# Designed miniproteins, single chains: the designs that were tried, part 21

Each design is a single chain, and the fold is of that chain. pLDDT is the mean over its residues in the fold that is shown.

## One batch from the design tools (miniprotein)

Design m750
Fold by ESMFold2-Fast:
Structure m750 (fold): chain A 92 residues (1-92)
Amino acid sequence: SPEEELLRILERAARAAERARDALEAEIAASLALMAVGIMKANGIELSAEALEEMAEILERAARAAEPHSPAAAEALRRAAEELRRRAEEAR
């Protein structure tokens, strides 16, 4: 499903952020996660409240990993996670 594919992409991005050695690697990982979320929104993909919450948790994990290397990337990921949590509440 598109939901399972998005969760897989976000998990890969979070793991990339966790393995990042510098700002460039952290920003690439963050960009992959944010692009996936952007494509999801642009295509109106229907997601369960549970999937949105899980995606938000993955983005928060990526943000924590990115913080030491790129505070800007971490902030962008946290904002995306907060948006997804709001959408999850609306979907309930």
Scores: mean pLDDT 87

Design m751
Fold by ESMFold2-Fast:
Structure m751 (fold): chain A 55 residues (1-55)
Amino acid sequence: SEEEQFAKLEEFVKRVEEVDPELGKKLREAIEKAKSAEEAEQEMKRLYIEWLQTQ
């Protein structure tokens, strides 16, 4: 279900917030602004990959 998909994304955000609270905030904003779980996941993956490139 879409609720289960959002729950999985929320769990991922919580893990990221423990490592980088600033990135975690951006990922939460992506979830809040997304019209679907798929859109949220795609934007979150994009932001996370960009972050990884700076590590």
Scores: mean pLDDT 82

Design m752
Fold by ESMFold2-Fast:
Structure m752 (fold): chain A 70 residues (1-70)
Amino acid sequence: SADEKEFERLLEEVRRLAEESTDEKVKKKVLEKIEEIEKSKESPLEKNIRAGALLVALRAAMISEKKLEE
């Protein structure tokens, strides 16, 4: 389905961004969140929404860190 394809695409993007982080705690936390979403009994649409929300949160955190770095 379209939701399943979008979910796979979003997970790949989240994993890519997590790997670009130099912070091991951030990488570990993001990977744990991905596994939680993958193992959830939620519908493909709900998983898609959660993966998208995680991607937005990760991007927002990276922007905030850049601003706090001086």
Scores: mean pLDDT 75

Design m753
Fold by ESMFold2-Fast:
Structure m753 (fold): chain A 71 residues (1-71)
Amino acid sequence: PAELLAEAARLAREAGDEETAELAEEALRALLEGRVEEAVRLAERAAERAEETAPEAARLAREAAERLREA
C-alpha cells in the first residue's frame, strides 16, 4: 500500500494536481505512523479528487485504500 500511495502522489504532481499529491503524501505519512484508519480516509479522498484531474493517480490511491481496509 505504501508504494501505491507514493506512486499516486508522484503521478498527481506530474499532472499538476498538487492537492491530490498532498493528500496521498499525508495518507502515506499516516500509514508509516501506524494510523491505518486515517491513511484509508486520506487515500479515499485523494482518489475522489484525482478522478477528474489525474485518473491514474485516483486508481492507485483507491487500490491502496482497498488493501489497507483488508489488512
Scores: mean pLDDT 81

Design m754
Fold by ESMFold2-Fast:
Parts: structure tokens; C-alpha cells; sequence
Structure m754 (fold): chain A 76 residues (1-76)
């Protein structure tokens, strides 16, 4: 999947930044790509990683968005 390759590259670049907000966003995008591919197990894994980083950074909007995606995934 081209989107999956792009999301993985974004995560590698995000990790080089040592910025938890950027890394959290990269995990969120990777989770969404796995969700589109119906890999719900990996989607949940990466969405949870994004949620932890957003909580650590008090990113209220990020927390709300990720929790909504996790809730939708649980209905599958």
C-alpha cells in the first residue's frame, strides 16, 4: 500500500525530530491507514500510541479525535 509506505516514512521522520507532538501525529496517521486497510488490530495499537502522546502533551483536540476513532473501531 502506497499510503502505508508514506505513513511509515512519516513516522521515521517524526521519530528523528524527538518531538512528542509530531510523533503522536505520525502514530495517528499510521493508525488511520491501518484502519482504511481493515487491519483493526494494528489500527488500535497505533491509535493508542498516539493517544498516550497527546495525553502527555495535553493536546485536548488530539485526545478527543483519537478517542472517537478508537470508539468507531470498537464497533467493527
Amino acid sequence: SKKLEEAKKLLEEAKKSNNDTIIGRAYFLLGLVYYENKDYEKALEYLKKALELFKKNNDELGIKVVEKEIEELKKK
Scores: mean pLDDT 86

Design m755
Fold by ESMFold2-Fast:
Structure m755 (fold): chain A 66 residues (1-66)
Amino acid sequence: NPHLEAGKAALSAGDYETAVAHFRAALAEDPDNAESAGGLGTAYVNLGKPEEAKEPFARAQALVEA
C-alpha cells in the first residue's frame, strides 16, 4: 500500500501532519490494516493529540489480536 509506506516515511521524517493524511488514506483502502491504524495513532501522539490517538491504537490492537 503506497499510502502506508508514505505514512511511515513521513513519521521517520517528523512530518506528522503528512503521516496522518497518508495513514488515513491507507485505512480507506484497507480498513483492517493494523500497521496503518497504529501509525495513525503514533502520528496523533506526536502532534500532541493523545485523545485522537486512542481510537486508532485500540483499532490496531484489535486487528493484531484477531
Scores: mean pLDDT 83

Design m756
Fold by ESMFold2-Fast:
Structure m756 (fold): chain A 87 residues (1-87)
Amino acid sequence: SLIEEALKLLEKGDELAKEAVEAEEAGKYEEAIEKLEEAIKKVEEAIELLKKAYEKEPSKEIEEMIEGAEKGKESLEKKKKEVEAKK
């Protein structure tokens, strides 16, 4: 389903964000930025799928998933800017 595909993308995004933190802690800022960019793309793809699911059958659960994913994306974008400032 669209929701199942979106959840898998969000899980991959979380994994990439974790890898980015590890890279940043190791002083590998370029690698951290690349991982954050990949994480952002995964979250954006998930949001698109969730929005398509919401259009087909609106639900409070899907609305909350979209809000959570959008906040997650904003956090990742902010983190990317912070890492870029350390270069």
Scores: mean pLDDT 89

Design m757
Fold by ESMFold2-Fast:
Structure m757 (fold): chain A 60 residues (1-60)
Amino acid sequence: SLIEEIKKGIEEELKKYGINVSADDLVKNEELAKEALEKMKKKGLDEAILERIEKLIKEL
Protein backbone atom coordinates (compact mmCIF):
# COMPACT_ATOMS: atom_id res chain seq x y z
CA SER A 1 0.00 0.00 0.00
CA LEU A 2 1.26 3.47 -0.92
CA ILE A 3 -0.09 4.83 2.38
CA GLU A 4 1.92 2.23 4.34
CA GLU A 5 5.10 3.22 2.44
CA ILE A 6 4.46 6.92 3.19
CA LYS A 7 3.88 6.18 6.90
CA LYS A 8 7.10 4.14 7.11
CA GLY A 9 9.06 6.85 5.29
CA ILE A 10 7.85 9.53 7.72
CA GLU A 11 8.68 7.34 10.74
CA GLU A 12 12.20 6.56 9.41
CA GLU A 13 12.89 10.26 8.69
CA LEU A 14 11.71 11.30 12.17
CA LYS A 15 13.84 8.58 13.80
CA LYS A 16 16.96 10.09 12.14
CA TYR A 17 16.25 13.26 14.17
CA GLY A 18 15.68 11.32 17.42
CA ILE A 19 11.88 11.48 17.20
CA ASN A 20 10.33 8.07 17.92
CA VAL A 21 6.61 8.38 17.09
CA SER A 22 4.28 6.50 14.75
CA ALA A 23 2.69 8.18 11.72
CA ASP A 24 -0.73 7.24 13.15
CA ASP A 25 0.06 9.14 16.38
CA LEU A 26 1.09 12.22 14.36
CA VAL A 27 -2.19 12.13 12.40
CA LYS A 28 -4.28 11.76 15.59
CA ASN A 29 -2.39 14.39 17.60
CA GLU A 30 -1.79 17.74 15.85
CA GLU A 31 0.20 19.09 18.84
CA LEU A 32 2.60 16.11 18.67
CA ALA A 33 3.02 16.71 14.92
CA LYS A 34 3.79 20.42 15.51
CA GLU A 35 6.35 19.56 18.22
CA ALA A 36 8.06 17.01 15.94
CA LEU A 37 8.28 19.51 13.06
CA GLU A 38 9.63 22.25 15.37
CA LYS A 39 12.25 19.84 16.75
CA MET A 40 13.42 18.99 13.20
CA LYS A 41 13.52 22.69 12.26
CA LYS A 42 15.69 23.45 15.32
CA LYS A 43 18.06 20.64 14.23
CA GLY A 44 18.49 22.39 10.85
CA LEU A 45 16.23 20.42 8.51
CA ASP A 46 15.49 22.28 5.26
CA GLU A 47 12.19 24.24 5.23
CA ALA A 48 11.07 22.68 1.92
CA ILE A 49 11.51 19.18 3.39
CA LEU A 50 9.59 20.22 6.54
CA GLU A 51 6.69 21.48 4.37
CA ARG A 52 6.68 18.17 2.46
CA ILE A 53 6.52 16.13 5.69
CA GLU A 54 3.71 18.36 7.04
CA LYS A 55 1.68 17.83 3.84
CA LEU A 56 2.22 14.05 3.99
CA ILE A 57 1.01 13.93 7.61
CA LYS A 58 -2.12 15.92 6.67
CA GLU A 59 -2.83 13.52 3.76
CA LEU A 60 -2.75 10.44 6.02
Scores: mean pLDDT 75

Design m758
Fold by ESMFold2-Fast:
Structure m758 (fold): chain A 67 residues (1-67)
Amino acid sequence: DIEKKIKEYEEQIKKNPNDAQAWLNLGKAYLEAGKYEEAVRWFLKALRLDPNNEEAKKLLGEAIRKL
């Protein structure tokens, strides 16, 4: 359930907004839901916190290609 995953990651972010992995996971959930603009925003947030995250860079590219 994508909606449940989104809620779980949003709760993680509320506890620690500097958790790059939680932002990455939120972006992945939005990508899976077909919400490509939101996925791009959340991957950019993850990369701002962790600029060398190769998974985030790859997934950002995937989301942009889907726009």
Scores: mean pLDDT 86

Design m759
Fold by ESMFold2-Fast:
Structure m759 (fold): chain A 97 residues (1-97)
Amino acid sequence: MSPEQLREAEATVYIMGGEVAMRYEDYETAIRFYERALSLLPEDDPERAGVLTRLGEALYKAGKYEEALRAYQEALALDPANEEARAGLARVQEKLA
């Protein structure tokens, strides 16, 4: 396995850890895990939009609305068809209005 493949596998572990943290309402741990996953994924990785959407949700749940807005905007820039990111963006915009 290449070092690149190992980093992508490690990113997957952090994504799963973030999902577990979200289930237990540990939003600060979820944020840290999703940020680590993003640091391990290449800029052109198709998984980045999904991780940014998850990060946006964790930031929103933590009350970090401006950071959540940026995460959802970045997710939609990578994948405009992401329905979860679009819904999250609308929800954050209502909080900031």
Scores: mean pLDDT 87

Design m760
Fold by ESMFold2-Fast:
Structure m760 (fold): chain A 64 residues (1-64)
Amino acid sequence: MTEEQLKKEAKYLKKAGYTEEAEKIMEALKKGDLKTAEEILDKAMSDPEVLEKVLKVAQQEEKK
């Protein structure tokens, strides 16, 4: 996954109410640790409730 995609996903997590997970991803990205950022995202998105809320936010943000 690209850095831009990870930043986008972190933004959606924060808007969905998962602020702690979003901040951890952004901190890893600031350190240049793309692998850790992906692992945090994968762990968060493995929860069906998190995945559903993030997808809903993504749909709203992609509508201009």
Scores: mean pLDDT 80

Design m761
Fold by ESMFold2-Fast:
Order: C-alpha cells, then sequence, then structure tokens
Structure m761 (fold): chain A 94 residues (1-94)
C-alpha cells in the first residue's frame, strides 16, 4: 500500500527529528505519531489515495497543534510540509 509507505516514511522522518528534542517533546511527538498512524491505517482500509491519506494526517497534526510546545510545533510543521511533498511524489511514481 502506498499509504503504508507514506506511514513508514512519516515515522522515520519524525524519529530523526526526535533526536533533537527534549524527552518531554519526544513523548508528545510519539503520541502525535500514534494518532497519525491510526488515521493512516483507517485511510488505507477505506481505500483512500496517498494524497488523501496525507490530508488526513495533516488534519490530525493541526488539531493536536495546541498540545505541542512552540519548538515542537515548528518541527511538526516542517515534517508535514516535507511529507506532503513526498506524498505527491509517491502518488506520481505509483
Amino acid sequence: SNVWQLRQEIVARAMEAAKTLSPEDQAKLEKLLGFIATVLNISAAEGKSVEEAMTDAERVAEKRRPELSPELQAIVDEIMAEMKARAAEIAKAE
């Protein structure tokens, strides 16, 4: 599944970013990833495209934004922007 590929790449990118974070922000990022992984699993089960699944992930990240520190918000925004571009590339290649 292209959505499964997107999910793996989001997790990998976020785990890389986590290396620069405090333990508290790492825990908050891990919790956010749990919500994103859940919504992507639902999107895949519903037969959504990789770009539709990325939109679902973006909505989850936006709704959870107020729970995050300003530093973590900036990192999540960067990850979401990068992964949105990557989802478009996956959609074109597959």
Scores: mean pLDDT 85

Design m762
Fold by ESMFold2-Fast:
Structure m762 (fold): chain A 89 residues (1-89)
Amino acid sequence: DAKKKAQELAEKALDAYRAGKYEEAIKLAKEALELDPKGDFAPSAYTLLGAALLKLGKYEEAKEAAEKALELDPDNSSAQAVLDEVKAK
């Protein structure tokens, strides 16, 4: 089903990010969020999207992704870290 596929795509996005495949991580995270934009994985997927965009120098898009993660989970320290790093640029 779509929710299970979204979670699998979010997990693959994290694997791509850890492998330094930032463009692939962005694609997979976006696909996961399109299938289930408010799923339990969504704050982590937005955080990963922001982190990958930051690695590629796409600071405005990284900020927007981190802000979306914080809208869903205001206590998300990883999303806050992405936002703080963008502000330092």
Scores: mean pLDDT 86

Design m763
Fold by ESMFold2-Fast:
Structure m763 (fold): chain A 90 residues (1-90)
Amino acid sequence: SEEEKKKEALLRMQKLRDEFLKEYNEVLEKYQAGELSKEEAIKKMKELLKKLEEELRKIAKEANDPEIEEIVEDTIKHFKESLKRIEEKL
């Protein structure tokens, strides 16, 4: 059903966000520990965000639901703004 398809999309998006946040925080922790340079940390965070954006857009396309598309765009915008703040502070 369309409801089941939407629920599956939301669950997949949640798992992707959780995995992204875990890896993103691990990069920040390695930077704070001196294991990564500022340039290496920013590069890894940008790569993680690009992967998240690509996977979320794929889910949105498969779901073909305007509400899912809006959640995807809001999620991407939120993390892009977060990364910009981190880049300015580092």
Scores: mean pLDDT 87

Design m764
Fold by ESMFold2-Fast:
Formats: structure tokens, sequence, C-alpha cells
Structure m764 (fold): chain A 66 residues (1-66)
């Protein structure tokens, strides 16, 4: 589990990858975000995350922090 401060920091960082400012991330934006955290996700893993969440920032955070 993440502290409120850690969750807030992730929210802010994830929002910087939302180039459209629409509250959703593309597969490319999400992959870049995860790589910035030192993760090495496959294209299939990134696609699965987007399919489960619709790219929504809040839903992505819930899934990544579960």
Amino acid sequence: SLSPAQRHALTVKLATYDKDGDGTLSEEELKAFLESLGLNPSDAEVRALVERTGGDVARLLELLTA
C-alpha cells in the first residue's frame, strides 16, 4: 500500500505524461510513465492496462497501487 503522499506524487507524475490533458493516457504515454519508474513493461502488459482502465488516470492509479 502507498501513503497519501506517495499516491499524490504518483498522480502528479502520471498527469505530466497526459500530453492531451484529457485525463487519459495512450499506450505510448503509459509505457513512458512506467519506464520513468524503472519498470520494463511489455507492449502486451501496457495494452492490458489501457484495456482494463480505458487509459483513465484515476483508474490506472487504483490498478497500479493494488
Scores: mean pLDDT 75

Design m765
Fold by ESMFold2-Fast:
Structure m765 (fold): chain A 63 residues (1-63)
Amino acid sequence: SIVEALELLGKAVKAAKAGDMEKAKEYVERALELSKHPHLKKAGEAILAGDGEKAEKYAVSSL
C-alpha cells in the first residue's frame, strides 16, 4: 500500500517537473487513496505548489 503510494507520488513529481499539473493532481489523489499518511499529504501539497524537491523529501520521510 505505502510502496504503491510512494510510486504514485514519484510519478506526480515527474509530471509536475514536466509542467503537467493536472496529471500531478491525479497521481497525488490516487496516492492518498492508498495511504493517508500526513507526510504524503504534505508531499501532495508541495507538488501542487510546484515544489517537486520538497514533495520528494516528504514522500521519502513517509517510509
Scores: mean pLDDT 74

Design m766
Fold by ESMFold2-Fast:
Structure m766 (fold): chain A 66 residues (1-66)
Amino acid sequence: GDLAEAEKIVAEAEREALRLAIEGRYDEASQVLLRAAKEVEKMGHKELAEELRRRAEQLRQLGADL
């Protein structure tokens, strides 16, 4: 897949997830990152997908602790 396109998907998902997290919407922020992870994994960027999944789990845990 095109790495530049994958990086754009990651950047846009991270910006939206940050916005949702600031609003206290951690489950929705996590889901945004999980959808982006699935997309970049299908493009062949497994490491980027794994990074997004780790961050999604961190956001989910943070929401559960607050």
Scores: mean pLDDT 84

Design m767
Fold by ESMFold2-Fast:
Structure m767 (fold): chain A 58 residues (1-58)
Amino acid sequence: SMVEEAIELVKQALEEKDPDKADELVQKVVEILEKLSEEEREEIQKQADKLDEERLKE
């Protein structure tokens, strides 16, 4: 699904060390978000926040 694809791209962007590649991943997420409903965008944001939080707890 596009929601899961966007979440995977967010995860990759957070782990990406190259800022240019991270920007490309963020652009892909933005393109997906423009095609999604407001509810799906909120779900992606919550999952992205959770992934960032979980990374800090390792």
Scores: mean pLDDT 77

Design m768
Fold by ESMFold2-Fast:
Structure m768 (fold): chain A 68 residues (1-68)
Amino acid sequence: MLTPEQAKAVIRVVNEVLDRMEKEGLSLEEAIELTRELMKKAGITDPAVIEAVIRNVEGLHKLFEEKK
């Protein structure tokens, strides 16, 4: 399981990606790459955690695409 510090970092990563998706219109590929980059910067290297966060980002991106 994530440490409290890593969990807080994941929340910040998701919020930053979500904000940039909404404001800048990031593609799915760009959103996934940004998520991976920010997770690495936060010191999160667990593949299961990274995959779970990416799946959440994919779901959010799909909702933004379906808005049109």
Scores: mean pLDDT 78

Design m769
Fold by ESMFold2-Fast:
Structure m769 (fold): chain A 92 residues (1-92)
Amino acid sequence: AERDAAIAAAVEAALDAAEAERVTELGAEAAKAIEEGKGEEAEKLAREARELAERLLEEAIARAKDPEARRALEEARERAEGVLEKLLEAAK
C-alpha cells in the first residue's frame, strides 16, 4: 500500500497532467471499441496509449534526480505496460 502510494506520487510529480489524462482517455476508448467489436480501432487506440505511456514514463525516468523516485517511475512503467498489453491482447 505505501509502495503503491509512493509510485502514484512520483508519477503525479513527474508527468504532465494533460498527457497522462490522454493515456487514460485512449485506454478507455480502446476498451469501448473492444465491446463494440471494432478490433482494428481498438488495437490502434491501445497501441497509441501504450506508446504514449512508455514515452512519458521513459522521459520522466531520465529527468528524475532522486534514485527512489526513479525506481518508482520504473515500476510504474512496468505496471502500465502490463495493463496496456492485456488491453491490446483483448483487441485481437
Scores: mean pLDDT 77

Design m770
Fold by ESMFold2-Fast:
Structure m770 (fold): chain A 82 residues (1-82)
Amino acid sequence: SMEAEVERMAEANAALARRAYAEDPDAAVAALERAARDAEALGLPEAARALREAARALRAGDLEAMARAIREAIRLAAEALA
């Protein structure tokens, strides 16, 4: 189902972000901030807000809050594009 595909993508992206943060925290935060700007340019302001929240969580070292925000961003983007 579409919902199952969105959930799989959300978990995959959260896992990727955790790995990126472990290797280079500053680059991981910059990547999320760039993703937020790209989402905004694509007309996805709610997804952009969630991506900025993910970047804020990473700056604080809160990997669980970051993962939740990334999952929210993907769900919001999928909903807006449906």
Scores: mean pLDDT 84

Design m771
Fold by ESMFold2-Fast:
Structure m771 (fold): chain A 70 residues (1-70)
Amino acid sequence: SKVVEDVKKMAEEYKLRASLLTPEQKEEFIKRLKVSKEEFIRYWKEQGVPEETIKEAEKIFDELLKELEK
């Protein structure tokens, strides 16, 4: 699925980028990611993306957020 593949690629790029951020920049980055997650889920639902694909993408976002919030 393009959605899952795109989210996986984004997560890897964001992990790398986040490793270079200050604590303050990382806090703002996490805040933006939480908003982006909600916006992407709404968008995918509106586009008729299968619920299982959305759940897989959401899981990738949740694992990314969990790793960044350590």
Scores: mean pLDDT 84

Design m772
Fold by ESMFold2-Fast:
Structure m772 (fold): chain A 68 residues (1-68)
Amino acid sequence: SHEADDLALRGMHLAAEGRLDEAAALFRQAIALSAGDPARLAALRKLMETVAAEHPEVRELLEALIAE
């Protein structure tokens, strides 16, 4: 959905600003909105894996979200 895409984009912007807890919260919301769409969930998991690789300080949190 458009809202899930907006949340993911905002999450990326917050992560780039170092606001990693807020970024994680937005990614969790995007996952929830995408729960009925396997293709969107796969794309979102890929995005979160990229964020985890770039931001070691939140890697554990984002990896836990991806593992759900």
Scores: mean pLDDT 75

Design m773
Fold by ESMFold2-Fast:
Structure m773 (fold): chain A 61 residues (1-61)
Amino acid sequence: AGAMAAARAALNQEETDAAIELIKKVSEALGSGDEEYRKKVGEEGQRIGDALNARRAALAA
C-alpha cells in the first residue's frame, strides 16, 4: 500500500459517507411529499456523483 492506495481508500470512504447522507435526504424527501425538495435532493445526488467520479478518474493511473 502507498499514498495512492490510501487516497483511493479515503475516496471510497467519502463515497460511502455521501451515500449514507443521500439515503437520509431521500428518506426525508419521500416523507415530505415536496416535489421541489425531491428534485433538489436528486440534483444534489447527481452533483456529488459527478464530483466523486471526477476524483476517482484523477486517481486512476
Scores: mean pLDDT 71

Design m775
Fold by ESMFold2-Fast:
Structure m775 (fold): chain A 75 residues (1-75)
Amino acid sequence: SEAEERERLRRQLALSLALLRVGLELGLISEEEARELIERAAKELGLDEEEVEELLREAERLLPEVRERLKESAA
C-alpha cells in the first residue's frame, strides 16, 4: 500500500540522515555540504519543512544505535 511504501521510505530517509550526521561528526562531510544534500533531497522528494523536521528528529533518535553499529562494523 501507499502508506506502507511511505513508511518504508521515511525509515530509509531517517537512517540516511543519521548516517549523514555521523559523517559530520567524523569530519567526512561539512555542515554546508550536509545542508545542501538535505535541501536537495527534500526538494526532489517533495518534502515540506515539517516533514524534514520530523525526519531529523527521527534520525537523532537513531543516532546512538547507528554509532554503535558503525563501531562494530569498523572492527
Scores: mean pLDDT 78

Design m776
Fold by ESMFold2-Fast:
Structure m776 (fold): chain A 90 residues (1-90)
Amino acid sequence: SELIKKAEEYKKKAEELAKKDPKSKEAADLYTKAGAAYILAGEVEKAIELFEKAIEIDPNNKKAWRGLSLAYYVAGDDEKAEEYYKKALE
């Protein structure tokens, strides 16, 4: 899948940046893009992992919080989805 290839490319770049700088906002943005591509590809568990890595690096990344919320809705965890949606509004 083209989406999975893009997700892996974003993930690889994010990992390289995070190794150089554990607080890299660019790495958090790339993890967020990788997570979004995995959601579109139907790889929800992988998307959750990448959004969690993004928020660990940059807790102010609103796109990562929105992505995490969406991923949990798709996974059927409505309670966590709502919790993370509220976090995205802060």
Scores: mean pLDDT 90

Design m777
Fold by ESMFold2-Fast:
Structure m777 (fold): chain A 79 residues (1-79)
Amino acid sequence: MKSELIARAIGRYLRAIASAMEGKEDQAIEDVRGAVKLFEEVDKEWAIKAARNIAETARKFGSQKVADEAEKLAEELEK
């Protein structure tokens, strides 16, 4: 059911945001990939927005590697 998939996507997204804010780069990268993949199965536009929001948060907290990965995922989805 799509609502269960959305709930899982939101959970991963919130973990990615928290990990990016804490500077846990490896965990944040895993969680951004997971969140984007789950949102992509629901709605491509939601996946793009999730990736961009994670990238913005990562940049604000100095996690450049996480920001770069999230931006790359958003760009790949826009093709």
Scores: mean pLDDT 83

Design m778
Fold by ESMFold2-Fast:
Structure m778 (fold): chain A 87 residues (1-87)
Amino acid sequence: EEIKKAKEYLKKAIEALERGDLKKAREYVRKAIIYLTKALKNGEKPEEVQKALDYANQALLAIHRGDGEKAIEYAKKALEYVEKALK
């Protein structure tokens, strides 16, 4: 459930970033990080979840710097690892 919720929030974050809505993107990435952190503590797919969490944190840093293009890149990479974790 946690990994699926992280996927939903990462998709919403990417949509917000594509609209230039950095405030909403930040909220969605933070929610994705919360769910990824819970999944990691539960021992779910630790390698994939850790990679997703690392990229989600990079996306958050890019949002903080106002770099929407880098934020999209990192959020998409986080989503790739979340999708791998769900296989």
Scores: mean pLDDT 88

Design m779
Fold by ESMFold2-Fast:
Structure m779 (fold): chain A 70 residues (1-70)
Amino acid sequence: SMDEAMEEFMRALVELEDVIISLKDPKKQEDGLRQLIELAKAGFEAAQTSIEKVKEVLERVRKKIEELKA
């Protein structure tokens, strides 16, 4: 359902925020927070369209989490 997809998306955003806050470099933290805001906007816009588009943005969030953990 859309509610389930959005719950997964919101959980992924929280994980991304935790990773960003844990970064020691202030510039990387600032860039990460800016990207978090853009991904959040994209996800909420996707929710007005389809579950498939929400899942696409969710995958982008998950990929960003992996990139920042590396």
Scores: mean pLDDT 87

Design m780
Fold by ESMFold2-Fast:
Structure m780 (fold): chain A 65 residues (1-65)
Amino acid sequence: ASKEAGAEIRLVGLAIEDGTSVKLVEKDGKKVYVVTAKTKEQAERMEEVLKEVSKLSGAEGEVIL
């Protein structure tokens, strides 16, 4: 859906702005976003965006500090 694509673009954009990385991995036919954060504050922001992406697409997400 268009909202799903917008949320994914926002996630990638936020990672670039924060100097972090986002990887999309497929496990058992499911999308899993793996985000690397440099600070606890970045991790908290990324977790909020990942929750939105998950609600829209059913994808899972993980933030690594």
Scores: mean pLDDT 72

Design m781
Fold by ESMFold2-Fast:
Structure m781 (fold): chain A 50 residues (1-50)
Amino acid sequence: MIDMLDVDVSLARMAGSVLGSKELMEEMVRKVREGASATDVVKEALKKAE
C-alpha cells in the first residue's frame, strides 16, 4: 500500500524527468497522490511525449 504509492510517485517523477517537463512531472505526481493509477498517468505522459 504505502510501497505502491511510493513506487507510483517515483514512476511519475521519472516519467516527468524523461519528458523534461517540471510542470508535467508535478501534475503526474499530484494525480497519483490523488488516487489515479500510475500506469494510466504514465501512459498519458508517454503518449504526449511520442
Scores: mean pLDDT 68

Design m782
Fold by ESMFold2-Fast:
Structure m782 (fold): chain A 60 residues (1-60)
Amino acid sequence: SDLVEKYREIAMKLIEINKLPRDEQLAKLVELSTESEMSKDAAILRLRHLGEHELAKALA
């Protein structure tokens, strides 16, 4: 389904972002949050996991 494919694309992007230095991870998660509601939710959850609560709140 289209939803499964979109989820797969977001998951692959998150895997690549997780390989980056912290500052680059945050920048890429902000970019990811602008692509769709699904990617926004994923980016916010990842930011919260990283302890970036203020940035996560700003994107919500």
Scores: mean pLDDT 86

Design m783
Fold by ESMFold2-Fast:
Structure m783 (fold): chain A 61 residues (1-61)
Amino acid sequence: DVEAEAIEVAFEYLELAKKLGTEEEAKKFITEQMTKIKLGKEPEKSLEELRKKVEELKKKL
C-alpha cells in the first residue's frame, strides 16, 4: 500500500526535519505529497520524493 508506506516515510522525514529546525517546510511538503497520493496522481513518484527528502536530511545529521 503506497499510502501506508508514504505515511511511515513522512513520519521519518518530519522527525529528521524537527532535529534540523525545518519542521514547517517538511509539513508543507508532506501535505503536498500526501494529497497527490490520495488523489492517485503519480503515487509512486510522491513516495520516492519523500524518500529522497529522508536521505538528504540524514546526510546533514
Scores: mean pLDDT 82

Design m784
Fold by ESMFold2-Fast:
Structure m784 (fold): chain A 120 residues (1-120)
Amino acid sequence: MSDKEKAEELYSEALVALREKNYEKAIELLKEAIKLFEKAGDKEGAKLALSLLGLAYEKLGKYEEAAKAYEKALSLTPEDSLEAAKLYENLAKVYEKLGKKEEAKKYEEKAKEIEEKVKK
């Protein structure tokens, strides 16, 4: 079984853990999936797993860890995509929770800028 196949299996198990609200288990599964996606050179898989890792950390109130996961996902996401806009919205929310209003505003403005570019 390839590193990519193992990562996809762990990602699927993490989705089940998230549905069961077992956020600690989801985090452990996603961390391992991310390592394997990175070894396989699967940037899309790593991006998706990092986005879910951020969500799982948010559900536990671990906002600093959530921010780091979303920032890594953003680095793997096309700059002017709707996916990037959603990651910026998530980062704005997380930085607001951290009391970092300047960073929150910056990310909110980035999300709006992308949404305006995509809107014809």
Scores: mean pLDDT 87

Design m785
Fold by ESMFold2-Fast:
Structure m785 (fold): chain A 108 residues (1-108)
Amino acid sequence: MQAFVYLLAGISYYGQGDYEKAKEYFEKAAETGSPEIKARAYLYLGDLYFDQGKYDEAIKWYEKALEIAPDNVRAYLNLGKAYLKKGDVEKAEEYFKKAQEIIENRKA
């Protein structure tokens, strides 16, 4: 129960621009949460670093989210965006294609 409260606190601080407190609470949610809460916390940690222009750190957190949720479309899309920001078009295309494959498989 506490892990979900930590996730919500992190989201609230992130929305207010308090990135240090947001990071603290997302890390607490990841430490104490279910796999679903942990994957969500890792995605928000990735978003937090992406918004700060820290694309290498964002990539690490999105990759951790995929270790828990390997078919997470949002993680693949955000990895693609992060690699585009780094100028790695080839890696970006690989991740966008993976996201598209998952989406198409769900619609078929």
Scores: mean pLDDT 86

Design m786
Fold by ESMFold2-Fast:
Parts: C-alpha cells; structure tokens; sequence
Structure m786 (fold): chain A 91 residues (1-91)
C-alpha cells in the first residue's frame, strides 16, 4: 500500500541518518493509515535522534494513548520511562 511504501522509504532514510526526512515519510504513512502503530514509534525515534524532543514526546504519548493496550507491559513501561526522560530534557 502507499502507507507501507512511505513507511519503508522512511526506514531507509532513518538508517541513513536522515531523521527529518524519515519523520516526514512516517507522517505520510500515518496520514494514509492512522492505525499504523509502528509508524508512530518510528517517527518518535526519528524525532528523538534528530533532537526534536518535544515532537518525540508527543508521539510516544500518542502511541500509548492509541496502542498502549496492544503492547506488552514491559514495552509500556519502557515507553513511560522514555517519556519521563524526554520531559526532563525539555526546558
């Protein structure tokens, strides 16, 4: 699908260190398929590695809101810890 194509291109950009380009492609994947859980997490990671902690924080929170019941307790706890870490980095 078009959403999968954007997601895959985003993954390639991410692996090349183009975090801004990756985030844009993940955003298009999400726009085409709002249920694409993995695209929200990958966009959060792209924002985080690109230094956009506010956008990363928003995506991790949005992921837990939309998909938190679908992930393991360990993954949920890891994401909650990540959210606390990012909140401490935002001035």
Amino acid sequence: SSAEAYFNRGNIKFSLGDYLGAAKDYSEAIRLKPSFAEAYLNRAKAYELGGNYEAALQDYKLFLEKFGTEVSEEVRQELEEKIKELEQKIE
Scores: mean pLDDT 90

